# Ledger of designs, part 104: designed miniproteins, single chains, continued (3)

Each design is a single chain, and the fold is of that chain. pLDDT is the mean over its residues in the fold that is shown.

## One batch from the design tools (miniprotein)

Design m11609
Fold by ESMFold2-Fast:
Structure m11609 (fold): chain A 66 residues (1-66)
Amino acid sequence: MEEMRRFVEEQVRKIINEKGKITREDVDAIADELVERFGISRGVARILATDVAMRLAKERGIPFYP
């Protein structure tokens, strides 16, 4: 759980720094990486990636396009 959240946070911060926004495509790409790396279901991966992306986007005051 904690390792997956840290991984997602790292990926989201990288995207924010590169693009200044988070899109659905970014969330889906992170979810696919979570499935491959941690063997979780895609549904669970998308929920986790979306949750982290929304939180970090709000903290940074940047747009999130789900």
Scores: mean pLDDT 81

Design m11610
Fold by ESMFold2-Fast:
Structure m11610 (fold): chain A 61 residues (1-61)
Amino acid sequence: SKMEEAVELARERAEKEGLSPLQIEELVRFVEWELSKHDLSMEEVEEYIDKYIASIKEAEA
């Protein structure tokens, strides 16, 4: 399903970028929530994931 693909993408991207287990879980929950409320394309989901990870990286700098 689209939800399963989005969750898998979020986990892979977050793990690659070195996010903590808690941060990964928070991102996954947010992606699940957004997809439950909005009919987002996979392109929009990917952009959202990238922006979220970038914001975490900026906050840690």
Scores: mean pLDDT 81

Design m11611
Fold by ESMFold2-Fast:
Structure m11611 (fold): chain A 77 residues (1-77)
Amino acid sequence: MEALAALLAFLRSHAGQEVTVRYTAAGPVTEFQGIESQPLTVTVRVGDEERTFTLMMPKETAEELVGKEETVVVPEL
């Protein structure tokens, strides 16, 4: 998942910083690789920097995340 790898790389470059993450639907539920999946737009804000990533999420995961917004401190891994 190239988009997920890019998201993780961005978060790692901001380790220890406070980020705000928003999940919004980027399109309808479709079948992807035999699994019902929905494209989600993940918007990550760090200070004045904002980046948007589109991820294909399983339908059940997308239903839990759509409309959520969370502010977290990026852990060091």
Scores: mean pLDDT 75

Design m11612
Fold by ESMFold2-Fast:
Structure m11612 (fold): chain A 99 residues (1-99)
Amino acid sequence: MAELEAEILEAMVQIIASVMVLAAKHTEDQEERNRLVEELARRGIELAREAAEMGTEAGKEAALRGLEALREAIEKSPIDEEVKERLLKRVEEEKRRIE
């Protein structure tokens, strides 16, 4: 049961990461693009935290894989460098707390 929950949470974070890159590329307004990526990153981090808070190895691994997917998606998103650096720092802080 715990393994399935971890897999679902990881899958949700992976979907958010994929949507983030696609939505950012199709958003013409830079401010709106930055806002969308920030909102999706926040939701992805929340789901990764839920996986980590399961207290299982499966949950921890799911959280770390999800955060890595978010990191890659943020790096690929055509957003302002300041926004990108802030979000990447947040993901790294979250990974370090879980590790």
Scores: mean pLDDT 86

Design m11613
Fold by ESMFold2-Fast:
Structure m11613 (fold): chain A 66 residues (1-66)
Amino acid sequence: MLVSAGPVLIELAEKYKVSTEEVLKVAKELIEEGKIPGARVTESGGIIVDEKSVPLLKKLVEERLK
């Protein structure tokens, strides 16, 4: 099932003291690189992802923010 990545991205923004826009940019770059299976950027600029890929999205975004 496809879910919004919004809650995870907000959590990471708060954890690393960066803007939600910065986290969203990192997530979009990872999706464009093909690193996150089943993820896509919506026409509105949001991100939707397969539920099974949410842990991978979180891990890879977190690694880029460190």
Scores: mean pLDDT 81

Design m11614
Fold by ESMFold2-Fast:
Structure m11614 (fold): chain A 72 residues (1-72)
Amino acid sequence: NLTNQLLEALKNQDGEKACELLKQDPDLILKQIEENKEQVQQILQEYPKARILLAAECPKDLYERLEAILNK
């Protein structure tokens, strides 16, 4: 499950792995993040460096799509 691997990478503050997973199937992963928005926001609140690493490592378009979902 790519989404579970992404959440694990975020908890481990592994921005490179998190972005690699997101890039494998961005449409599917972003949809799963939207469906689990509360859980993802909670993880990013507990592990704030994960958001910084995502911004640094991810392509700008993918990070902007992720932030748009999380900030609704």
Scores: mean pLDDT 80

Design m11615
Fold by ESMFold2-Fast:
Structure m11615 (fold): chain A 87 residues (1-87)
Amino acid sequence: SEASELIREAAAALRAGDEERFRELGLEAYELFKKASLEEQKEAVETLVEEARALADEAVAMGYSREEVEKAIEEQRKKWLERVEKA
């Protein structure tokens, strides 16, 4: 889905150290996620979990703060899960 593609782009931005672009793409993915079908929402969540795990380990290996990376990913995950639970 388009939301899943934006998640992958956000992940790539975060790996490049571009936290601002990560937030922008994450917010855009969230807006698409809110309008998506349940199947597309599930696909987006699965993509997020996969990318979140890869990003946390990769970012730490590259010298980024684990705490900052994990906080950013967890905040975005909470926003998506909250939307699913309220639907």
Scores: mean pLDDT 73

Design m11616
Fold by ESMFold2-Fast:
Structure m11616 (fold): chain A 74 residues (1-74)
Amino acid sequence: MALAREIARRLHADPEARADFEAQLAATLAWLADMIKNNALPPEMLKPENRQRLAEQLALAEAVRRELARLEAA
């Protein structure tokens, strides 16, 4: 994904932005896991379209992490 590569390049060049990205992702994943564990997901999040948007956002974050790993390996 071109967007994921651009985000990864920016984060690789900016350690503070990278730390913020990882903190935001960790907070989002922890919040989601807690909501699922406590059966407290908002009804809106149970709609297929909202699940799809969340899946797309998580897929983008995963793609960014993969591109960051590639930049670190290069």
Scores: mean pLDDT 75

Design m11617
Fold by ESMFold2-Fast:
Structure m11617 (fold): chain A 82 residues (1-82)
Amino acid sequence: SPFEELLRELIERAKKLKEEAEKIKNEKKKALVIETLEAAIRLAEEMLEEKADPNDVLAQFRLLAVQGEVLLAERVLENEKK
């Protein structure tokens, strides 16, 4: 399903960002990015295991949280490269 494919894509993206986050020199930024990505991975994996219904409003809120967490982590990593 497109929803399941999106969750798997988000998990893989988060895992790659987590590898990049290991290179962050600032301890607080590193911890924040890793924690955020681990939360996103866990939530997405939980939704896959439960076979969450994409028409369920709670599943939609959880997807938004995963997407937001991944986006936030990516933006923090990009800001480190400035």
Scores: mean pLDDT 86

Design m11618
Fold by ESMFold2-Fast:
Structure m11618 (fold): chain A 93 residues (1-93)
Amino acid sequence: SMAVHAAIAAKEAYEANGKPEEGARLAAEILQASRDGDLARMAALLREAAKVAEEAAKKYEAQGTPEAIEKAKRLREMARWLEEQAERLEAQL
């Protein structure tokens, strides 16, 4: 399920940004929006998660270690995927 993958991604993005509780809440909201068929809300939540992933990626890039750079690449890839999914949901509106 795309919604389950998006919820996991949102949780990981927030955890990487030091906000695990917010990540858990956003993940639950994504799953609820999916159950409700609320594509507009789901798209908005995915865009929010993508912004947090990008913010976390910048913080890791600033650390400059090979491990941090690799983590930043994964977070940017996650942000891009979340934005692509949000665009696909909005195209159905």
Scores: mean pLDDT 89

Design m11619
Fold by ESMFold2-Fast:
Structure m11619 (fold): chain A 94 residues (1-94)
Amino acid sequence: SFDEILEEFEKLVRKYFPEKAEQIVKTFRTLMELAKKYLSEEEQKKLEEEARKVLEEMKNASKDEMEKLMQRLVHNIMEMIKKETGKEPVIPKI
């Protein structure tokens, strides 16, 4: 579920990026809420699969690689929402 993905993501972010954790988690939570609102059930399942793969990569990644993986995931989610809505999503800066 998205809630499980968000919980695992928050734990990793708070462990490795404590100074930025609040902002990163807020951005990711906002994106997940927008995804639930605007994406179809099929697109939401595709996003969940993508996010789980990124989380597994992050668990075995260096801090610098984790940052790149997070930026890639945020970008992909924003593009999915933009494609569905025709508008750039308004989110807190990561």
Scores: mean pLDDT 79

Design m11620
Fold by ESMFold2-Fast:
Structure m11620 (fold): chain A 95 residues (1-95)
Amino acid sequence: SPETIEETLKLLDELIKELDKLKEEAKKKGLKPNLGAQRSIYGSLKRLRDYVYDLLKDPEVRKKMQEIIDKVKEMTAEVANEVLKRFYEIADKAA
C-alpha cells in the first residue's frame, strides 16, 4: 500500500543517517572493515532487498536498500549484522 511504502522509505532514510554517523565515528577511531565476516551478511542483505521489492514493487525502496548495502561494504561486521536485523524488521513490516 502507499502507506507501507511511505513508512518503509522513512525507516530506510533513518538507517542511512545512522550509517553516515557511524562512518564518521569509525574514521575517527581508525576502524577497518572486516570483509571476510561481511561476505555472508552481504548475500542475506541482497536477498532481503529483493524480497521487499517483490512485496512493495517500489523502485525508490529498492534504490535506498541498495544504497545501504553499498554503505555496509565499508563497515565493521557488527554494523553489518545490525543492518541485517533492521532489514528483517523492514521486511516483516512490509509483509
Scores: mean pLDDT 81

Design m11621
Fold by ESMFold2-Fast:
Structure m11621 (fold): chain A 59 residues (1-59)
Amino acid sequence: MVEELREKLRKDFPEASEEEIEEAIAAALGLKRGLKLPDEMLYPWARMFLELILRYKEA
């Protein structure tokens, strides 16, 4: 499932580097484990983390 998440993020954020995508995925997985979130929540959280990473880089 992490591979599908990576592909979705890469498609939605073509400007993001592979390192930024992996960082967002790692953050989302950490949150999922801590809060016992269902798999369906991985993409929304990973997307949010990636948006924050990209925004911080531009700010």
Scores: mean pLDDT 78

Design m11622
Fold by ESMFold2-Fast:
Structure m11622 (fold): chain A 58 residues (1-58)
Amino acid sequence: GRALLADVERLLQSKGSASPRAIALFFALVDGRSQAEISREFGLSRGTVSAARRLLEA
């Protein structure tokens, strides 16, 4: 199976974000929250959130 959480974790590590945030971001994306809401809550750029969402949609 595809390790989507691991892919999201790798993306966040490349952006200097902590590993626990990858799990929370994964569930926020699965829950269908808006890109702007996730960006604000996690302190990530909208580009980083968009890239993580594409990993889930692939």
Scores: mean pLDDT 67

Design m11623
Fold by ESMFold2-Fast:
Formats: structure tokens, sequence, C-alpha cells
Structure m11623 (fold): chain A 68 residues (1-68)
């Protein structure tokens, strides 16, 4: 889980210029109460989208989940 959060933060940081450490801590905090199974599924989908260069879709998915 933590490794996947690190990878998401790194890829978003690279694309947006936001600090990687700040993104990692914010994501960790906002996802704290999410069940591990759902967290893993979400992070895997986001990582796949980011690796495909679909930054907008990845951010939309993440924001949709975090605002629910």
Amino acid sequence: IEEKLKQVAKLISKATGIDEKELFEELKKRLKDVPTEKKTELLDKILQLLKEGKLEEALDLLNSFLSS
C-alpha cells in the first residue's frame, strides 16, 4: 500500500510540479479510513492510468473517490 501511494505521488508530482512528499502525506491522510482492499484497487487503477499517460482520468478518479 505505502509503495503504491509513493508511486502515485511520484507520478503526479512529475506531471504537476507539486512536491512529492506533500502529495504522499496528503493522499495517506485522506485515504487513512479506506478499507485496504478498496485502497489497493483504487491505487492500481490510478497507477495504470498514469502509466498510460491519462493524467486527467487518473486525477478525476482520485478526486471522485476522495470527495465521496
Scores: mean pLDDT 77

Design m11624
Fold by ESMFold2-Fast:
Structure m11624 (fold): chain A 94 residues (1-94)
Amino acid sequence: TKELLEELIELLEEAIEAIENEDLDKLRQVYKKVKELAEKEKDPEVKKILNGVAGLLETIIEKMEAGELTERDKATYIALLRHEIEYVKELLKK
């Protein structure tokens, strides 16, 4: 779980960069990796976190594909992803 949570932090940081740069291909790659981690995870609490992150990334991807991602949306989603990074970091301190 620790190694998976560390990989999730890296993926969340990559997602933030992809959103800032409007890099749809990179964001799709991050989404696929998060889904793969969710499939492999056996801890139901960690799996719930991974599925939550995947759902958020899916929403962002859909908005980017539609050309509907506003500067306000970018700021909101980046803030949510940064909050998730801090939460995962707290889990790693245990």
Scores: mean pLDDT 86

Design m11625
Fold by ESMFold2-Fast:
Structure m11625 (fold): chain A 80 residues (1-80)
Amino acid sequence: RLTPEEIEQLKREALERARAYLRRLGLDDIAENSSDRELFAYLVALSTDEDLEARLLAGFALALGIEPEEIEAARRRIEA
């Protein structure tokens, strides 16, 4: 199990990474105007396919109470 300190550290790193990743995709408005919860949903949608990092980030998103439907909605917005 991850400690609360490890969870908070990974949350901060994931939020920074989500914003940077969205900016690289040209989604600067989404990166700047999304809540922490929305940024996690976007990061999970972009990275949930098959790597270990994606799985860990998906776990943190779910720990924040992000529903699978929210991840699907974020994925559709990115794919549009």
Scores: mean pLDDT 67

Design m11626
Fold by ESMFold2-Fast:
Structure m11626 (fold): chain A 62 residues (1-62)
Amino acid sequence: GEILEKIRELLRQGKLQEAIDLAREALKSGKITKQELIELGRELLKEGDTAGATALYLLASE
């Protein structure tokens, strides 16, 4: 979705904290699901973004 793409763009720009904050707020407001966050994390891991993937997996486990 649009929010997942914004999270991905922030991570590509190296804005890790902004990406985490956006993802946390979107998760709490129900605009994204933990499942969508895990799937984005899998894509990031496949692309070599281990830090981004780890951050999203930890957030999904909250």
Scores: mean pLDDT 86

Design m11627
Fold by ESMFold2-Fast:
Structure m11627 (fold): chain A 97 residues (1-97)
Amino acid sequence: KPTPEQLEVEVLTALALIYYGIYKANSPYLSPEEAIKGGKETLKKINEIRKQVEALLAASTDPEVQATAQRSLAEIDNIIAEVKKDIEKFEKELKER
């Protein structure tokens, strides 16, 4: 059964995915300027969550908590990379207009 610390990591991961999902759902309907702003705000929120997961990883000696946190950080890093890629696309589009 999951420990309270594993559940905390899973909840933080779910919250990061929710912020990412909201951004991805809305971004096609936004102007390039709005999409860049929304992306940067989303990155700020996800980076705050990432720091909390890193703190849980650093504080834990439980291998199962460590493994859960490491998987969470990898997933969070992937969505951060995707949001950054989207911001770069919109910044290029804005410069061409």
Scores: mean pLDDT 87

Design m11628
Fold by ESMFold2-Fast:
Structure m11628 (fold): chain A 75 residues (1-75)
Amino acid sequence: SAEEAALAREEAHSGAALRALWEELRKKYGLPDNPEEAYREALELAEKYKDDPGKQGEYLAAAGAARLVSVLEKK
């Protein structure tokens, strides 16, 4: 159906984009390969850089990507 095709397309695009974003942020900030550990470390770094909105935002984005990857892998 059109709805199933649209969902599959969005999931494929979102999954690929999320994995690419996660991989880029993981390498950029030296985060752990394990998404749950990376999520915790990224949140701690976001708190450390709370007075730097740019860095805080990047670490929060990394935490969000790590959490979403963790959820998608566990399903």
Scores: mean pLDDT 73

Design m11629
Fold by ESMFold2-Fast:
Structure m11629 (fold): chain A 80 residues (1-80)
Amino acid sequence: SSAAEQRRKAVEYSSRSILGIGAYAELLILSRQGKKIDEEISKVAQEYADLMAKDPERALEIGEEGVKKVKELLEKLKKS
């Protein structure tokens, strides 16, 4: 890809990664409020955070699905 295309993708990846970071932060807040997050929920959030740190491009490819999973788990915690 051209340098301009790579720059546009980097901006898109950055914007989309914010959604995952936000969901992860919300899990930490819920944990601190005495809501015990289960091991699977914590693992999903951590795996997404690790991907964002190591490979933002790969994180983008699966990030939307990962963010959806974290948001669904957060909703279950809030309703339970």
Scores: mean pLDDT 61

Design m11630
Fold by ESMFold2-Fast:
Structure m11630 (fold): chain A 98 residues (1-98)
Amino acid sequence: MLPVTLEIEFSAPPELRQQTFALAQEVAAFARLLGSEARVSGDEVAKVVIDLETEEQLQRILAHIRELAAKYPEIDVFVRVRREDDKESEWESLNVPP
């Protein structure tokens, strides 16, 4: 399996900015618990970048993010998965059910 990078953005009105960064830190902490490297950045939009070695790590982290998006519908959550064999990856909103 090739390395995968998961990029996450949390966007909300300014009054929820601290909550968006708290959620970003929660996702980063969960990724680190699974053995992945995670970095949090951003100012108006909270950004998380996670380096993943296994598909299992990716699926577990995505499931956790979906649960957070469902609990906080006022916060827009976008994810993008970059795979080594992919030419281009698109941002996906997790606040819209499939």
Scores: mean pLDDT 75

Design m11631
Fold by ESMFold2-Fast:
Structure m11631 (fold): chain A 94 residues (1-94)
Amino acid sequence: MEEKLKEARELQEELLKEGRSLEDVLLELARKYRLNNVEVWTGQILALIGMALQEALDKHRGDLEAVKEYFAPKAEELTKLVRELNEEREKAEK
């Protein structure tokens, strides 16, 4: 599990360095790990949220509206992904 967490983190960093969107990175992680490792999913999702928020804050420190506008599309994609992941998990349990 730790090995897969490290591998997922490296993939996340690589895709972000290539200028991929947050949603593209999350979808690639979803395809590769297929919810088989909940720890990997939770850790990567939280890390991506943290990175996206930190980037928005660094670029728009004094402008909360700009930060919100920059982050909102990423939050929407994440919400859709979380819903899809929950549905997939329920199917695996049944």
Scores: mean pLDDT 63

Design m11632
Fold by ESMFold2-Fast:
Structure m11632 (fold): chain A 67 residues (1-67)
Amino acid sequence: GVTDAQLRELAARYGVSVAALREALALMEANNRKLSPEQLAAIAARYGVSVEALERALVELQILADA
């Protein structure tokens, strides 16, 4: 699983919020680890982060979750 320290480090590295990553992770857990483009865009808009930055952070988060 992903630790709080890893989540904070990813948020800082990609310039996204920890709250955005936590919401995305919760939706991925509910949807067999898949996020739709619409869900990704909605989270990015809600937290005022770029879709591209959030997407990159989530790719690395998925790798860490599987390690």
Scores: mean pLDDT 78

Design m11633
Fold by ESMFold2-Fast:
Structure m11633 (fold): chain A 87 residues (1-87)
Amino acid sequence: GELIRKAAELALQGNGEEAYKLLLEAGFSEDAARGVVLISYGFFEEGRKLLLKAGASEEDAEAIIEGIKNRDVERLVEALERMLREQ
């Protein structure tokens, strides 16, 4: 919960390096953490491909992209927590 929320907030603030570190601490793979960071920088297709490679569903990858695009921290946290539990 807390680490994922902090990572989501940092990603939305453009602090991708710190978001990456917190996602790894929360138990995400390197590919998943990099995917989230790329999406936060506007590289939506590249980030989506990394999330799918890391085992995220297409629905979860899209939910993460939408959360970041809309700056919806609650939706982003929910999607990230769901992805982590299903891996």
Scores: mean pLDDT 87

Design m11634
Fold by ESMFold2-Fast:
Structure m11634 (fold): chain A 86 residues (1-86)
Amino acid sequence: MEAHEEMRRLLREARRYARQARRLALQGRLDDARRYLDRAMEAYDRAVALEREVPPDPELLRERLEAAAYILAAAVALVVAEKEAK
């Protein structure tokens, strides 16, 4: 139960940081965007580590996939913004 709630908390943090990273990347704030993306990825990795201790849960799988999608969107936005800044 505790591991389930902690995993959900970390996935929500990952999504929140990823959304902020994407917003900062679109504003051209590349260093800030990278820092938030790194935090999002760290929270996601911690959640994935906890998944091994949690029984299979379709709702957690959905939340994990959503967090991964937000991180991917932020990473793509940062790569595009960094290329434009050259």
Scores: mean pLDDT 85

Design m11635
Fold by ESMFold2-Fast:
Structure m11635 (fold): chain A 97 residues (1-97)
Amino acid sequence: RLGDVLSSSSDSIRDQVLRAGQRTGMSQSQVDQIYSLMSTAMGNYLNPDGLDSGRQYYNQAVTLAQQVLRDDPDVFRDLIDTLDTSIRRVRDARRRR
């Protein structure tokens, strides 16, 4: 059920980035950029040839989130935990299909 996992993971990331923005006063541009990097990382992990690109986008998302959320480490941790869980679920679903 790769499509179900991808859809639920994308929704989880979007909701978590929106909540992080609301809690910390992030601009819409920062919310959009972080979500874009995270969703691109997840999409790249679906492609066997995309592992290096996925890791690159993951690192960019983590770096940007850390800079934006530097004064809110708990929010940063919640966001990255959601991203890591989502990537793991997508990769696991891909391996089973």
Scores: mean pLDDT 78

Design m11636
Fold by ESMFold2-Fast:
Structure m11636 (fold): chain A 64 residues (1-64)
Amino acid sequence: SLQDKIKSIEQLIKKNEEDLKRLREAYDKETDPLMKGVLELVIGSTEYVIERLRKKLEELKKEL
Protein backbone atom coordinates (compact mmCIF):
# COMPACT_ATOMS: atom_id res chain seq x y z
CA SER A 1 0.00 0.00 0.00
CA LEU A 2 1.00 3.67 -0.32
CA GLN A 3 1.13 3.92 3.49
CA ASP A 4 3.50 0.91 3.68
CA LYS A 5 5.79 2.57 1.08
CA ILE A 6 5.82 5.81 3.11
CA LYS A 7 6.68 3.86 6.29
CA SER A 8 9.52 1.99 4.52
CA ILE A 9 11.06 5.23 3.22
CA GLU A 10 10.73 6.89 6.67
CA GLN A 11 12.56 3.91 8.24
CA LEU A 12 15.28 4.09 5.56
CA ILE A 13 15.72 7.86 6.14
CA LYS A 14 16.02 7.24 9.91
CA LYS A 15 18.67 4.52 9.36
CA ASN A 16 20.68 6.77 7.01
CA GLU A 17 20.44 9.72 9.46
CA GLU A 18 21.76 7.47 12.28
CA ASP A 19 24.60 6.29 9.98
CA LEU A 20 25.35 9.94 9.07
CA LYS A 21 25.56 10.93 12.77
CA ARG A 22 28.10 8.12 13.41
CA LEU A 23 30.11 9.05 10.28
CA ARG A 24 30.30 12.73 11.37
CA GLU A 25 31.42 11.67 14.88
CA ALA A 26 34.11 9.44 13.29
CA TYR A 27 35.22 12.34 11.03
CA ASP A 28 35.55 14.72 14.03
CA LYS A 29 37.73 12.18 15.92
CA GLU A 30 39.89 11.14 12.91
CA THR A 31 43.48 12.46 12.72
CA ASP A 32 44.61 10.60 9.55
CA PRO A 33 44.15 12.94 6.51
CA LEU A 34 43.61 9.99 4.13
CA MET A 35 40.87 8.48 6.32
CA LYS A 36 39.28 11.93 6.76
CA GLY A 37 39.09 12.19 2.95
CA VAL A 38 37.37 8.78 2.75
CA LEU A 39 34.91 9.74 5.52
CA GLU A 40 34.16 13.07 3.76
CA LEU A 41 33.25 11.18 0.56
CA VAL A 42 31.01 8.69 2.44
CA ILE A 43 29.34 11.54 4.39
CA GLY A 44 28.61 13.42 1.12
CA SER A 45 27.10 10.34 -0.55
CA THR A 46 24.97 9.58 2.55
CA GLU A 47 23.68 13.19 2.63
CA TYR A 48 22.77 12.89 -1.07
CA VAL A 49 20.84 9.62 -0.46
CA ILE A 50 18.90 11.24 2.44
CA GLU A 51 18.02 14.26 0.23
CA ARG A 52 16.68 11.99 -2.54
CA LEU A 53 14.70 9.86 -0.07
CA ARG A 54 13.15 12.99 1.54
CA LYS A 55 12.05 14.27 -1.89
CA LYS A 56 10.48 10.87 -2.68
CA LEU A 57 8.72 10.87 0.72
CA GLU A 58 7.23 14.33 0.03
CA GLU A 59 5.91 13.11 -3.37
CA LEU A 60 4.31 10.00 -1.81
CA LYS A 61 2.70 11.99 1.04
CA LYS A 62 1.04 14.29 -1.54
CA GLU A 63 -0.73 11.17 -2.95
CA LEU A 64 -2.46 10.52 0.41
Scores: mean pLDDT 89

Design m11637
Fold by ESMFold2-Fast:
Structure m11637 (fold): chain A 58 residues (1-58)
Amino acid sequence: MDPIKNNFEKALAGDAQALKNIQKMLGVPQTGILDEDTRNALLKSKSPYNDLIQQMVA
């Protein structure tokens, strides 16, 4: 599994550090929480991991 996909999987499992890594990639504050800014940035991002992103924000 590539490191980006691995971070999404871990964030779905509740890993705050993995979520901070995703937040850094998106350019939003690294809070370690799936807040509104993080959800909005994920939904607007063009990514090959769109299916994982939809699972996170659903």
Scores: mean pLDDT 73

Design m11638
Fold by ESMFold2-Fast:
Structure m11638 (fold): chain A 116 residues (1-116)
Amino acid sequence: NLEAARKAAERLLKLLEELAKERKASDDLWDLINTLKERLENAKTLEELEAIIRQLLSLIAAMAMSERFPDEKDNLPVTFDENIAIAIELFRERGRLDEAEFLEHAYNGDYEAAVA
């Protein structure tokens, strides 16, 4: 499970980097991505990896919300669960079904299914 969680975190980091490049993300977001990359390299426990996974999912969800509702930042859903659901749906709408399935498994803590 630890190895599966690490692979899931690595895949989430890659997906976040891809989205950040596509959206021309700010230097502040890239600094945060680099900090999370360093945290991932130093993570030794499943609990540490799960914390990193939650932060990566939160950032991916925030980028998806920004794409869906660019003019309604103050009225966006504030719960992590709602933001993840919207991110998964956006990937499905874009035909990125593998990414949508991966995000759903990672969010549910099913890391072995996520990286299969």
Scores: mean pLDDT 77

Design m11639
Fold by ESMFold2-Fast:
Structure m11639 (fold): chain A 101 residues (1-101)
Amino acid sequence: AITLTESGGGTYPAGGTLTLTAKASGDVAAGDVVLWERQRPGEPPVPVGAAVLDAAGRAEVTLTDLTPAHTATYYARLVPPGGDPAAPAATGAGVEVTVVE
């Protein structure tokens, strides 16, 4: 089994920086890719970044110059090398991000 835990949710100022962190455990390997997607109500998911899992099972993506348009739920998706991003091996529960002016 794969467990994917996410952090980086919360309230952030416009013009600030947000770091999204995924921590994976279980049937994962260093070199597996974590894709981050932004999901807003009524919109399709939008890719926002990708990072490779390190030896500790951690991957980070940093978003800079935040605007209110970054207000969304962000989901981590684990894809092994050569895997299909549309069929990830694991998906996190999502973190809520609010950007305020």
Scores: mean pLDDT 82

Design m11640
Fold by ESMFold2-Fast:
Structure m11640 (fold): chain A 106 residues (1-106)
Amino acid sequence: MEEAERLAKSDSVEDKIRAAELYIELGRYEEAFRILSRIPEEELTAKSYYLLGIVYEKLGLLDLAKYFYEKTLELIKSNEEERAKLEDPEKVEKEAEEKLKKLKEE
């Protein structure tokens, strides 16, 4: 948590994304949301769209979660550079597709 707080105070987009990921791992979804919401829209990556999808899903904002999971999949499938920025793009793609399928059925 102290590491996530330090990263959250950084002006770096990469540090904000890492802080949000750590808060999600800790189950602190509201804090992850606050950090991700500070990233300018033009600087959002496939990773940050995926994390926003998780956060909105956990906060019960299911329509927004669907939107961000769809944006994650669009970027991974249409943009090779965004796909290459992910450590495991196949895992993110599979997880986003599975989450989106469940949200469309509920």
Scores: mean pLDDT 80

Design m11641
Fold by ESMFold2-Fast:
Structure m11641 (fold): chain A 71 residues (1-71)
Amino acid sequence: AAARAAEEAVRRAEEEKKEALRLAEENKENAALYAGYRIRAVGAEVEADLARDGAAIGERARKRAAELAAA
């Protein structure tokens, strides 16, 4: 159950990262939107790593990744 939930979370995070990177590329003329989508991509990547490790901290990890990406 936990392993399957982690696998589904990884797939969701990878899809989210792919979409965020696509939106960043489409919005590269708008610095604020570009930065926002890049931060979302970093957050999704951290989510995927934590999900693979079985961590349930996804929401907090995304916030932390956004802070690190903004720094």
Scores: mean pLDDT 75

Design m11642
Fold by ESMFold2-Fast:
Structure m11642 (fold): chain A 75 residues (1-75)
Amino acid sequence: MTSPKEAIDKGLEEFVKGLIENSAPATSQEGGDLLLSSRMGEADYAIEKFKELGKEKLNEQQWKIAETTLESMKP
């Protein structure tokens, strides 16, 4: 049985991998979809986890695109 947080962790890993594989121009939709999915459970957790992963794996431009997408979907 997968907890909501485990599902979010998996989704974030896939999203970050997409950004690294030069999917950055199209990843804003993927980021929005991920946030909408995480809002059914833990939006704040997803954002915090993404910040942790993004700092290590994403370049500044990729991070800015993803962060802007996530921030625009906040209440």
Scores: mean pLDDT 59

Design m11643
Fold by ESMFold2-Fast:
Parts: C-alpha cells; sequence; structure tokens
Structure m11643 (fold): chain A 76 residues (1-76)
C-alpha cells in the first residue's frame, strides 16, 4: 500500500512537470498511470478498512483526474 501511494505520487509529480513543459501527451500517460496505482491502493485500503487512507486516495484520484482533464483539453 505505502509503495503504491509513493509511486502514484511520483507519477503525478512527473505528469505535472511534463504539463509545465507543454508535453501534454506524455503528461496524460503519467496521470493515467498515477490514477491506476491510486485506484489499486484504494481497493487495498477499502479491504483493510483504513478510512483515513481511503479518504486520502479518493482526494488524490480526484486531483489526478482533474489534471488529466486539463491536459486532454490542451490537445483539443
Amino acid sequence: MAELFAQGEALLKQGKELFKEKKYDEAIRYYEKSITLYVEGLEQAIEARDRAMVARLQALISEAQENLKKAKEKLK
């Protein structure tokens, strides 16, 4: 769980840096991978009944989804 969280955060950070560089296609790929890891972490947190981690992961998924939406809008 902690490793999935850390990897998800690293990918989200890399996606944000790529977005600043106007590499929107690459930023999208990093955001999608970050979301996948956070969703996997969320499933594990739900099974563990870790309500605090569930709330954190839901917030991070929402942030990653909003960043993904912004990157996709730049390609339209």
Scores: mean pLDDT 85

